# Ledger of designs, part 103: designed miniproteins, single chains, continued (5)

Each design is a single chain, and the fold is of that chain. pLDDT is the mean over its residues in the fold that is shown.

## One batch from the design tools (miniprotein)

Design m19818
Fold by ESMFold2-Fast:
Structure m19818 (fold): chain A 73 residues (1-73)
Amino acid sequence: MDEEIEKLAKEVAKKLSLEEARKLAEEVKRAREIAETLELSPEEREQFERVLRLGELAALLKAPDDEEVRKLA
């Protein structure tokens, strides 16, 4: 499963610009903060975390030295 997410993240990263990677990192951070305020079921949390992990990895793969992207790690 994590291997599939990593593969998808690499494909997404190839299509992102550096600016888009920064925006994606900011969006993932905001989405995590919002998720903490929501009463999600375990299944909903698992699906949500998978999507966030995909976005996080894609941003990190595209812009590993960017300050905003680094804050995800």
Scores: mean pLDDT 75

Design m19819
Fold by ESMFold2-Fast:
Structure m19819 (fold): chain A 100 residues (1-100)
Amino acid sequence: SITMSPSELTAKEGETATLTATADYPTTMAWLKQWPGQPKQVLIINNTVRAPGVSERIVGSGSGTTYTLTLSNLQKEDEGVYYAVSLDRPESGQGSTLTL
């Protein structure tokens, strides 16, 4: 399974948010964002590779079984639900909700 932490995070604009995903198996991870009424947006692929058009404030790190998404200098548009998903198995974490 993939476990995400924290499940909910409230932060202020200009702060840094850190989301962690832990898998009980080695995998390659992607990070997706879901906003209400919109399709899921790919943010990070292959653990660390930022998707085109995604802000440099958003950084993926980690490998093996532990993965981190860091959102620096938070802006209102960063609100949403974030998901870590395995690229090797049809499995995703439960999601982390970021509110500003």
Scores: mean pLDDT 84

Design m19820
Fold by ESMFold2-Fast:
Structure m19820 (fold): chain A 97 residues (1-97)
Amino acid sequence: MSEEEKKRRASIIMTAATLALVAAHLEAPDEERPLVEQALKKVIEASRAFDEGNYEEAIKKLKEAIDLLNSLPHQTPAARAARDLLEEALKILEEMK
């Protein structure tokens, strides 16, 4: 896969993960909602770093978001989907540098 295809794929997957996190936030119990909100903020920060070509920072922020989602006591379908998408995006970014 070309670097251009990897960039496009990572961007699409991060967008899909953001939408899954919005759904996860709506589904989350009140106690867990702040953790989902923090994960969403980390994904937004990762997307900005990625757009700036800062793949190291993007990788760091995606790992932080995944850790937050893994800490949720209740794994909703949307939270699991977001985590799986973020893990796929992370693998693509790690292959780019």
Scores: mean pLDDT 86

Design m19821
Fold by ESMFold2-Fast:
Structure m19821 (fold): chain A 68 residues (1-68)
Amino acid sequence: MDAQIEQLVAEAAAYLRKQGVSEEEVAKAAERMRELLTRLAEEGASPVDMLRAAAEFAREEVERYRRR
């Protein structure tokens, strides 16, 4: 599970950087996503559910950043 969480966090961080999000905001988003995915894993979420949650989180972070 840890390897999947780290891969999803790394992919989301790369996506946020590509969208122009600052390194400080990317670091904060990465920590929040890691906490979210860890909680979902503790609650028995499947790998597919975690992938969906990570994708939705990244999309919402980009939208939040653009709204400022």
Scores: mean pLDDT 80

Design m19822
Fold by ESMFold2-Fast:
Structure m19822 (fold): chain A 90 residues (1-90)
Amino acid sequence: AEELYKKGVIALNDGNYDEAIKYFEEAIKVKPSAEAYTNLGLAYLMKGEYDKAIEYFEKALSLDPNNELAKRILAEAYRKKGEFEKADEI
């Protein structure tokens, strides 16, 4: 799980979003974590898949409600969809 997560982070930083998604999905199948869901959501956000990004950030927050990174990026995803009021409530 940890090695898959690390590979996902490397792929995400390299801009290989499809590869990042693959590694984070495999990491989550072994052990779900708020960090893996947050990074999976970020990869979808970078691809313009805002609805999937929102779903995964909400999953991250269900595991860790105080995850500041997930909250901040969830607000950004809502702004990119034009849902500014929802973004401001986060």
Scores: mean pLDDT 80

Design m19823
Fold by ESMFold2-Fast:
Structure m19823 (fold): chain A 68 residues (1-68)
Amino acid sequence: MSPEAIELNEEGRLLMAQGKLEEAIEKFEEAIKIDPNYAEAYENLGHAYELLGKKEEAKKYFELAKKL
């Protein structure tokens, strides 16, 4: 797994903890773009969308994570 993808995922998690959900989503999307098999980044993206009330998007990303 790419160190850059891991760093982006960790930045996203920190942004989620700060309530910066849209910024967190951008970081998780960047992590996935670098490592398309990064299951944890998909799970975190799902959680961010769930917190934004975007349940359909959240479900999509949780299902993608499960398939990895």
Scores: mean pLDDT 86

Design m19824
Fold by ESMFold2-Fast:
Structure m19824 (fold): chain A 68 residues (1-68)
Amino acid sequence: GKDEALDQARDYAAKAREALTDGNVEEAKKYGEKAVEAARKLGNEDGAERTRKSLEEYAKSLGLDVEV
């Protein structure tokens, strides 16, 4: 349901952020893309954009070049 999809989107975003902290760019991109897609499927385009930008800004703060 919607609640499960929201939890899944948050879980993917958390995993992407953890991967960025570990310097794992490939895993960060994978989970970041899944988080953004999950948010879009919920009709939350603004949330999807905020998630993408948040992950990209966090990556930049760590000196990483990652696009979601």
Scores: mean pLDDT 79

Design m19825
Fold by ESMFold2-Fast:
Structure m19825 (fold): chain A 64 residues (1-64)
Amino acid sequence: DEFLKKGEELYKEGKYMEAAKYYAEAVQRDPNHAEAYEGLGRALRALGLDRSAEGLFEKAEELK
């Protein structure tokens, strides 16, 4: 998934807000893609949104 890859690149660059946007797009395009939820969770946690991140990690685990 191109959106997932772009999100990961941005996350590694420390661009967490931009990474979150790409991860969110990946989730919207494939709601069953566990890795996209994990990426979005990591990006939101880096932005200080720990509660939102936890819910996304739980969703990712349910999809595996």
Scores: mean pLDDT 82

Design m19826
Fold by ESMFold2-Fast:
Structure m19826 (fold): chain A 80 residues (1-80)
Amino acid sequence: MSVAQLVDALRLNARGMFPPEVYAKIEGYLDEALAASETLSLAEVRELLLAKLEELEDPEYRELAIAQVEQAFRTLEARA
């Protein structure tokens, strides 16, 4: 699985899990992470995404989004 495939999977999951306004913010963070993957390492892309997700206003959505991202990157790293 590439970073692009991981971002697509996270994007699809987020569409079903979050309200439209929260999803729009997550979509923007995922787009930034995908662009950063051209120049940053996998670990740096993870840290960038996690930092952006901490900006989510609702603590429950923040916790859920962070957990999803950490699990996805852990799975990608285990296969690399």
Scores: mean pLDDT 78

Design m19827
Fold by ESMFold2-Fast:
Structure m19827 (fold): chain A 70 residues (1-70)
Amino acid sequence: IEETIEALKKMIEVDPENASAWAGLGLAYEQAGKTEEASKYFRKAAEIYERQGKTDDAEVYRKKAEELEK
């Protein structure tokens, strides 16, 4: 999972608007039990998806972030 996180961080360094990479970071941190970081990355993914007009994807990741913030 650490290898996955590093790969996703490198993808974001190349393309900070890669919403799927931000979503992937959220999932990886959630699996690692780091819910605060996971929530933050899911919110970032949702913001980017919304800017791209992918409202359904944005809603999915916004909901995931909200569930982790409970």
Scores: mean pLDDT 80

Design m19828
Fold by ESMFold2-Fast:
Structure m19828 (fold): chain A 55 residues (1-55)
Amino acid sequence: MEELARRALEAAQRLAKEKGNDITVEDIARELGVTPEEVREALRYASPDLLEQLE
């Protein structure tokens, strides 16, 4: 769980740099090859504020 949270945060930062602030949980999930639900669970644990911004 912690490893996925770190990767999700890194993917969000990279996508924000490339596409701006208009990124979604689905974009992060696609980048990591996991489900959107797994990304939501990881971000709820590591960065609930970021999850609220994306949703």
Scores: mean pLDDT 76

Design m19829
Fold by ESMFold2-Fast:
Structure m19829 (fold): chain A 62 residues (1-62)
Amino acid sequence: SPIEEAYEKKMEEAAKKVKEFKKQLEAQGVDPMELTRQVMVKLADEISKAFAEVLKLKAAAK
């Protein structure tokens, strides 16, 4: 399904963004526990955005 393929691609984009965010936090010397917490929050946010974009595509398809 085009919608399923779009979701998979958005999930790949989300993973890349989370990895970049983690790298930025590591460069700033953030505490490991706080880094883990922020990375998990970022992961949840990016997954939610990917899901929302897929739902928007479904709505546009009637």
Scores: mean pLDDT 80

Design m19830
Fold by ESMFold2-Fast:
Parts: structure tokens; C-alpha cells; sequence
Structure m19830 (fold): chain A 86 residues (1-86)
């Protein structure tokens, strides 16, 4: 169920609430991810959403772009945390 959760995440307006949830997930799952990666992932998600505003893009494509960019810029654990936090 990855694309739907990621798209909902991209739609979330509250970055602070997202960061708090992401940090809790990291601790619960034992992922050793720096806080700065989570903060930068929120900025990246907002940028991707802004770049795709008004475009005819599928939920699956948008979710895949967010996951691909997060994984490439940071790591798989950061991408998994982003996916789970929403």
C-alpha cells in the first residue's frame, strides 16, 4: 500500500507533526537515521508536490517519484520512515 500512504504524506501541511511521527517510527523500528535527513525529506516532499502542482500525474507516479528521490538523496531507511510516517 505504498503509493497511497506516500501521496497522503505529500499532501500533509504540518511538517512538525510529520517530523515527530517519523522520529518515533525510527526509534520504534531501530533505524539509525539523523534528524536532518527527516527534516530534509519533508522539504524534498514539499518541493516534489509543488513541482507537480496542476500536472496530470497519477498517484502511483507521484508516490514513486517521492520514494525514488528520498532513497537516492538519503538512504532506504529514510525512505521507509517517510513511507510509514504518513
Amino acid sequence: GAPAAVLKAVGMPDAAEFEAKAKDIAKAKGYNVPDENIKNAVVLIRRIKAENKGKAISNAELGEEVQTETKAKFDDNTAKIVQEAF
Scores: mean pLDDT 68

Design m19831
Fold by ESMFold2-Fast:
Structure m19831 (fold): chain A 74 residues (1-74)
Amino acid sequence: SADEEARRLLEEAERLLEEGRRAAKEGNYQTAIELYRKAVELARRAVGLARDPALRERAEQVGSEAGKEIRKVE
């Protein structure tokens, strides 16, 4: 279903956000930005597919958090 695909994309976006934060903590800012940008893209796709409002809200939150992290290192 669309919600199952949205959940898979959201889980991957969350993993990329965590990996990006680890890279940033290690001083690998270019890698962190690349991971955050991919997290934003997957979260946006999840928002577009999600029919469940709670799933859509969670995806919007992850995308917003990844976007804020990009602004902190740029």
Scores: mean pLDDT 88

Design m19832
Fold by ESMFold2-Fast:
Structure m19832 (fold): chain A 66 residues (1-66)
Amino acid sequence: YASKMFEEMRKNIEKEVATLEAEDVEQAKEFRKSKLEELEDMENAINEFVKAERDAQEKAMRESLL
């Protein structure tokens, strides 16, 4: 799931960069670098969050079955 979401985000960043690059290469470079940095941080944070959420839900479900 996260993989597909980040694939879409990366694709959007690439489109924005191409548009900006045609008008301002320096702004395009800064935008791309900033967004890629945020993407990597977000990917790690989301994966950790999803795992924590699922672990809590699984524990509650198991205890409910007992």
Scores: mean pLDDT 76

Design m19833
Fold by ESMFold2-Fast:
Structure m19833 (fold): chain A 61 residues (1-61)
Amino acid sequence: AQALEAKNLGNELFKLGKYEEALVAYGEALDIYTKLGDKEGADTVRSEYFDVRRRLQELKE
């Protein structure tokens, strides 16, 4: 499914240290899950989204 693919892309980008791109991919997955009414999928991605966003805030240069 497109939501799962976006989540997997976010996971891969996160592993590569591309946090901003990972945040965008997780955001897309969250949006798709939310529109589908998949609360379990949305909750999983929401956790990862906020974790990446927090790391970006701490990577202030």
Scores: mean pLDDT 79

Design m19834
Fold by ESMFold2-Fast:
Structure m19834 (fold): chain A 101 residues (1-101)
Amino acid sequence: MTPEQQALRERANLLLTKAARRVEELVGHEGAARALRITLALAGEDPFPTVEQVAEALRAAGFPEDLARAAAELLAPAVNEAIRLLLEAGKSLEEIVPPPP
């Protein structure tokens, strides 16, 4: 791995960690982990999910409407940018996103 690829991976990890911590403040640790898993699963089926798609998936999973929207606004841009950075760093989509259940 080049130093440039390593820097991209580090930026992706920081973006995801920061977004997850902000979501944890809204829905707690278990809720944040579940919201992140749902967002990553959407990205595995359709790369770069919109805020609307993430919010709808979170509502379908039982999150309150206001918290689903707030979490989606934090997670969707962070996950999309992290995927972009990881692809640029040479990872495949299959290495970034777990297969859907």
Scores: mean pLDDT 78

Design m19835
Fold by ESMFold2-Fast:
Structure m19835 (fold): chain A 63 residues (1-63)
Amino acid sequence: GAALRAAAEAAKAAIEAGDAEAFLEHAKLLVILGADPELVGEAAKAALAGDAERAIALLERAL
């Protein structure tokens, strides 16, 4: 839905900005809204490793 998409866009923006705190808050909301928690977790690992491209790709698959 629109809320899930908005949260995903905010999470992607946080990854691009290198803002781990903002990413974590948006990732929690994504899981609450029905995103795949395993893929969100893998996206978080990629983001922490500095691989923004992989993090975003995994996040898109979580939706």
Scores: mean pLDDT 82

Design m19836
Fold by ESMFold2-Fast:
Structure m19836 (fold): chain A 68 residues (1-68)
Amino acid sequence: SDELERKLRERLEELRKRVAEIPDEEARAALEADLERAEELLREGKLVAAALLLIGTELDIELVESRL
C-alpha cells in the first residue's frame, strides 16, 4: 500500500527529529543506525518489517528520553 509506505516514511522522519535532540552520543548513534535500517527496509518494500522496527525504535527513544 502506497499509503502505508507514506505513513511509515512520515513516522521515520518524526523519529529522526527526536533522535537528533538526544544529547547522549552513544544512544543517538545506536538509534540512528536502527532508523537507517528501517529506511533500507522501506526501500526494499519490506513494509511489515519496517513497521515493526520503527515501533521498536520508538519505544527505545521513549526509554532514552525518560533517562534525560
Scores: mean pLDDT 87

Design m19839
Fold by ESMFold2-Fast:
Structure m19839 (fold): chain A 74 residues (1-74)
Amino acid sequence: GAGAEGGKRSAEAAARAARAGEPAAASTMFYQAHKDFLAAGNEEAAKYAYLGALAGQRGDSEEAARFAELAAKA
């Protein structure tokens, strides 16, 4: 579902994909998390999810995993 719980679930999925060496899949999950966090009004978590998506797009699995942790904490 859309909202904070959906955003967190998508960010956790992105973290798993990034750690598995699948940064493109992580990027897709981060874009979903970004939309869900924005719908929930959590702009800080949405920002970290967006930065994670950009890291995933450039193939940076380590940075993508880091942003997933920041999004989950926010």
Scores: mean pLDDT 82

Design m19840
Fold by ESMFold2-Fast:
Structure m19840 (fold): chain A 95 residues (1-95)
Amino acid sequence: NAIAFNNLGVAYANLGRYLEAIKAYEKALDINPNYAEAINNLGVAYAKLGRHEEAVLLYMEALRINPNHAEARHNLGIAQENLGAVQVGGNGSLP
């Protein structure tokens, strides 16, 4: 059941239907809260919507459950770089 909902979410995401994808991934996680792949896929859907801070938290949770999740690790790096680019540009005054 959880696998079927995860696969349904992937199908919606491939169509650009991220709100339906999110609902499907949430259904997968209702059945299996430790489903690292579904958590990673939920993070990707949030990242596609420009919600990078939320995506980072989801990738971190996926890696907490499965530290060997290569896709989540890769996605986390990209999302952190996107967030870091906004912070790199302040000339601090030296008091």
Scores: mean pLDDT 82

Design m19841
Fold by ESMFold2-Fast:
Structure m19841 (fold): chain A 55 residues (1-55)
Amino acid sequence: MLSEAEAEALKEEALRLVEEGRFEEAQRKGVMLVIGGHEDLAREVGRAIRAALER
C-alpha cells in the first residue's frame, strides 16, 4: 500500500498530467492510487480527467 505522502505525490503528478492533456498516463496513476488503497484520491484524479474532457 502507498503511504499518505506517496499517494498525495502521485495524485499531484496525475493532476499535472491532466493539465498537460496526457489523460492515459493520468488514468494509470489513478489506477495505482486505487491499488495502493487511496480510492478517494483516485476519484479526484478521475473527476479532473472528466472535467478536462468536457471542455
Scores: mean pLDDT 82

Design m19842
Fold by ESMFold2-Fast:
Structure m19842 (fold): chain A 55 residues (1-55)
Amino acid sequence: LSERARKLLEAGKEYLKQGKYERAIDLFQQARELAKLAGDEKLAEEAEKNLEKAK
């Protein structure tokens, strides 16, 4: 779960760089959810911060 959440976070960052905000938001939401399920609070916080930047 943590590895998958990390990959989704990285993919979201790439879409954010491309200006594809809707795609980035979706990926960051998925990354946050998986990070929470994995108990990885740092990764969940990073996904949440990127989600706010994409809004």
Scores: mean pLDDT 81

Design m19843
Fold by ESMFold2-Fast:
Structure m19843 (fold): chain A 68 residues (1-68)
Amino acid sequence: SFEVNLTAARNLADLFRKSSPEFQPLAEYLREVAIEAEKMAKEGDVKEATRLVNEAVERGLSAIEKSA
C-alpha cells in the first residue's frame, strides 16, 4: 500500500541519514521523494505517488544489499 511504502521510504531516509557520509545523498533523495509523493497523493494522484515511493524504496534496498 502507499502508506506502507511511504513509511518504508521515510525509515530508509532516516537510516541512511544516521549512516556514513557516503549515504547522505541517498538519504536526501529518499526524503525528497517522500515529500513529493505525499504531496501528489494529497492532490489525488495516489497511483503516481505509489510508483515514486516504490522506485525510491527499491533503490534504497538495493544500496543496503550491495553494502551487506
Scores: mean pLDDT 83

Design m19844
Fold by ESMFold2-Fast:
Structure m19844 (fold): chain A 74 residues (1-74)
Amino acid sequence: MKLSLTQHYIIRAIGQYFLDGDYELAEGILEAHKDELSEELYEKLRKIIEEKDFETVRELIEESEAAIAAARAA
């Protein structure tokens, strides 16, 4: 899935709050940035939050942090 830098920042923010157990704030960020996320990405993130899929959240954060680091290094 090809994600923009903005989408990676949103994923990282949602994931960090989710891992802190702040599910309400994670959902709030998801809804606030819905227009910046594709429908597919929005539904994927919503499902992960609803199912409390900590493993997938950690993986997504790592991928987003790597993409952000690569973009900053360019």
Scores: mean pLDDT 80

Design m19845
Fold by ESMFold2-Fast:
Structure m19845 (fold): chain A 71 residues (1-71)
Amino acid sequence: SAVAEEVARLRAEAAALSDRAAENLKQMQELIEKAKEDPSYREKAIELGNQALQDAQQAIRLRREADALAA
């Protein structure tokens, strides 16, 4: 059904956003370590952290939407 296809799409999109958020958080941690010796890495670390938080929040919203449609 169209609903089942939409639920699958939303869950797949949420999973992709969660994976990207996890990757950005890992890169952020690596840059935070480098920032201990060179403060110029801090700005990029903050940007990656902010992107990861946005992606994680969007993933939660999409999962909630999928769950509501599946109910």
Scores: mean pLDDT 91

Design m19846
Fold by ESMFold2-Fast:
Structure m19846 (fold): chain A 85 residues (1-85)
Amino acid sequence: KEKELAKELEEALKLMDELAEEARAAGKGDAMEEVVEEVIEKSPPEIAELLRKLAALRRSGDDDSEEAKEVAEILKKVEEIKKKE
């Protein structure tokens, strides 16, 4: 369950980063937020929530919020599962 969720989150993050690089290369940097929202909308609800929190953190740059700490804990779990595999 958690292992599959972590893999789905990793795949969604990879897709988001690839689309982000593609938009940047096309000179559509202002469309980055739309690209992120599209990936979030296409993701399962659990993954969408995690991506939404991560996107909000990237926009605000606020590392001190409780949401930022929660996102960091989730990313840490994903990395631990990834290292185990």
Scores: mean pLDDT 63

Design m19847
Fold by ESMFold2-Fast:
Structure m19847 (fold): chain A 55 residues (1-55)
Amino acid sequence: AWTPAEVYAAIALEEGLMTEEQARAFLEKHGLDPERVLARAPEIVAELRRRQREG
């Protein structure tokens, strides 16, 4: 569902490593929808953490 670039941007945004503007530019450079990632960043990170615990 989520690409590696979307997951990376979500983590960087949640950790404060990127501003919202920087995350938008990064995602647009990769041809992705920044609005979707910005809205769902906490869920993306939570899913990644859950999968790491399960496997």
Scores: mean pLDDT 77

Design m19848
Fold by ESMFold2-Fast:
Structure m19848 (fold): chain A 80 residues (1-80)
Amino acid sequence: SWRQEEAITQLEAARKWLEAGKLTIDQVIQLLERLAEIFAPGDPEMAEVFREAVEKLRQATSREQAIDILKEAIEKLKNL
């Protein structure tokens, strides 16, 4: 669906910006929280992926850990 494709595109962009050191973990959390809110009414499974990633990101202590969490979320979205 266009929503799933758009969400994946946004997360892949965020991952690239995280890898480049141009995006903070807090900014990624804000993006995922917004996506969870948008998708919750129509796509609860997608919203769950975003919420799980947010919880893991809040506990992340490094950019490398945050990148791995975001990669996992992207793969989960692709397999829905």
Scores: mean pLDDT 85

Design m19849
Fold by ESMFold2-Fast:
Order: structure tokens, then C-alpha cells, then sequence
Structure m19849 (fold): chain A 55 residues (1-55)
């Protein structure tokens, strides 16, 4: 759900937040796509997804 994704994103470390910001690059379409993808994933898969973005 959007609420679960919002809670996940608000709990990120500063390093994880920088990774998300770098991936999105200020593009609202990329931000929406990232949120939509995270909504389909389990909590463990969300962490793995962000690690892949940071690599």
C-alpha cells in the first residue's frame, strides 16, 4: 500500500535516501515508477531493490 511504502521511505538511512534521490534525479515520473515498484514488493525485497539501485 502507499502508506506502507511511505513508512518504508521515511525510515531509510541518509545513505539510502541519497541513493533514491540520485536514481529519481528530481523526475516526478521516475519517483512515481519507484513508488509503484516498491508497492508490489515485500519489505525484504524493498531493501534488496534499494541496494541494487545504490550499486
Amino acid sequence: SQAAVDAFLSALTPEEQRGVAKHVGGDPAKAAALRAELETLSPAERRAYLRALAA
Scores: mean pLDDT 79

Design m19850
Fold by ESMFold2-Fast:
Structure m19850 (fold): chain A 61 residues (1-61)
Amino acid sequence: MEAEKEAVLKAGKEATKAFEQGKYEEAIKILEEEREKVEDPVLQKQLEEGVESLRRIAELL
């Protein structure tokens, strides 16, 4: 439970860093890979929403 939350936070930081560097596909991939590893449905939904948001932003850029 706590380990999954820490992993999600780490993935979020890595995705944010990739996004800041203009690596939008890498940021999306980081969140998608973490979603597949997480068993908590609340955390899975949060990661899925993050992926959808990044995909929309990438399409506009």
Scores: mean pLDDT 79

Design m19852
Fold by ESMFold2-Fast:
Structure m19852 (fold): chain A 70 residues (1-70)
Amino acid sequence: MALSEEALEAAAYLLAAAVYLVLGYPEEALKYAEKAAELARKAIEEGHTEEGRNLLEQAEEIRREAEKRL
């Protein structure tokens, strides 16, 4: 099954968020994690529920870690 464009984009933003969090830029990590979560929710709406849910859960984890460092 081909990944939806929204799921691929969400994965890219999720990777960026994780990198910024590791580098010590929590504001940037939060911004990218929020964008990843938004795209993951769109993927769920389009029927890619398992993929979107996994991406959303990871984005929410990064958001929580970033918020703790703000």
Scores: mean pLDDT 81

Design m19853
Fold by ESMFold2-Fast:
Structure m19853 (fold): chain A 80 residues (1-80)
Amino acid sequence: LVEEAEELEREGKEAFEKGDYEKAIELYTKAAELYEKAGDLKSAARAYDRAAIVAEKAGDTKLANELRRRALELAIQASE
């Protein structure tokens, strides 16, 4: 799960660098889901934050806000 999530984060970064924002959002979001399943809430929050940054650059402010909210929820859980 964690190794798969790390691979998806690498692919997401590559997609983002190539300007494929839709692909980058998909990959980062998938990585976040796998981190959540693994119980790695800090890495999941980070991956959702990265997806939110990409969504903002793509002009999708609503999606960016939804992803940031999810990241904050997970970060709070990780702090407890």
Scores: mean pLDDT 84

Design m19854
Fold by ESMFold2-Fast:
Structure m19854 (fold): chain A 101 residues (1-101)
Amino acid sequence: DLSREQRIALFIIGVAADEALRRGADPAEVQRIVSEAGARLIAGGDPAKIALEAVKQLFGLAEGKPAEEITPEDIIKFLEEIESELGDFADVDAAKELIRK
C-alpha cells in the first residue's frame, strides 16, 4: 500500500486529471502524466512537488497551454476547492506553500 502522503498526492492528481478530461483533454496524455507521477511517487519522490507538477501539466492540457503558462493562482484556486474535501491533510498546505513561492 501507498503511504498517506503518496495517497493524498495521487488524490490531488486524480481530481486534476478528472477536471482535465471534463474539459476535453486527450485521455492518452492525461494517463501518461498520471502514470509518470505515480511512478515518481512509488520511487520515493516528494509527494507535494510531484502532485503540483502533475496538476500544472494537466491544467495545461485542459486549457490548451504549455504547463509553464499555468499561473500559480490557477493551481492555488484548485487546491483551495479540494482542501475542504481533504480536511486535516497537511499536504494541501505544503502544496499551496510550494506554489506561492
Scores: mean pLDDT 72

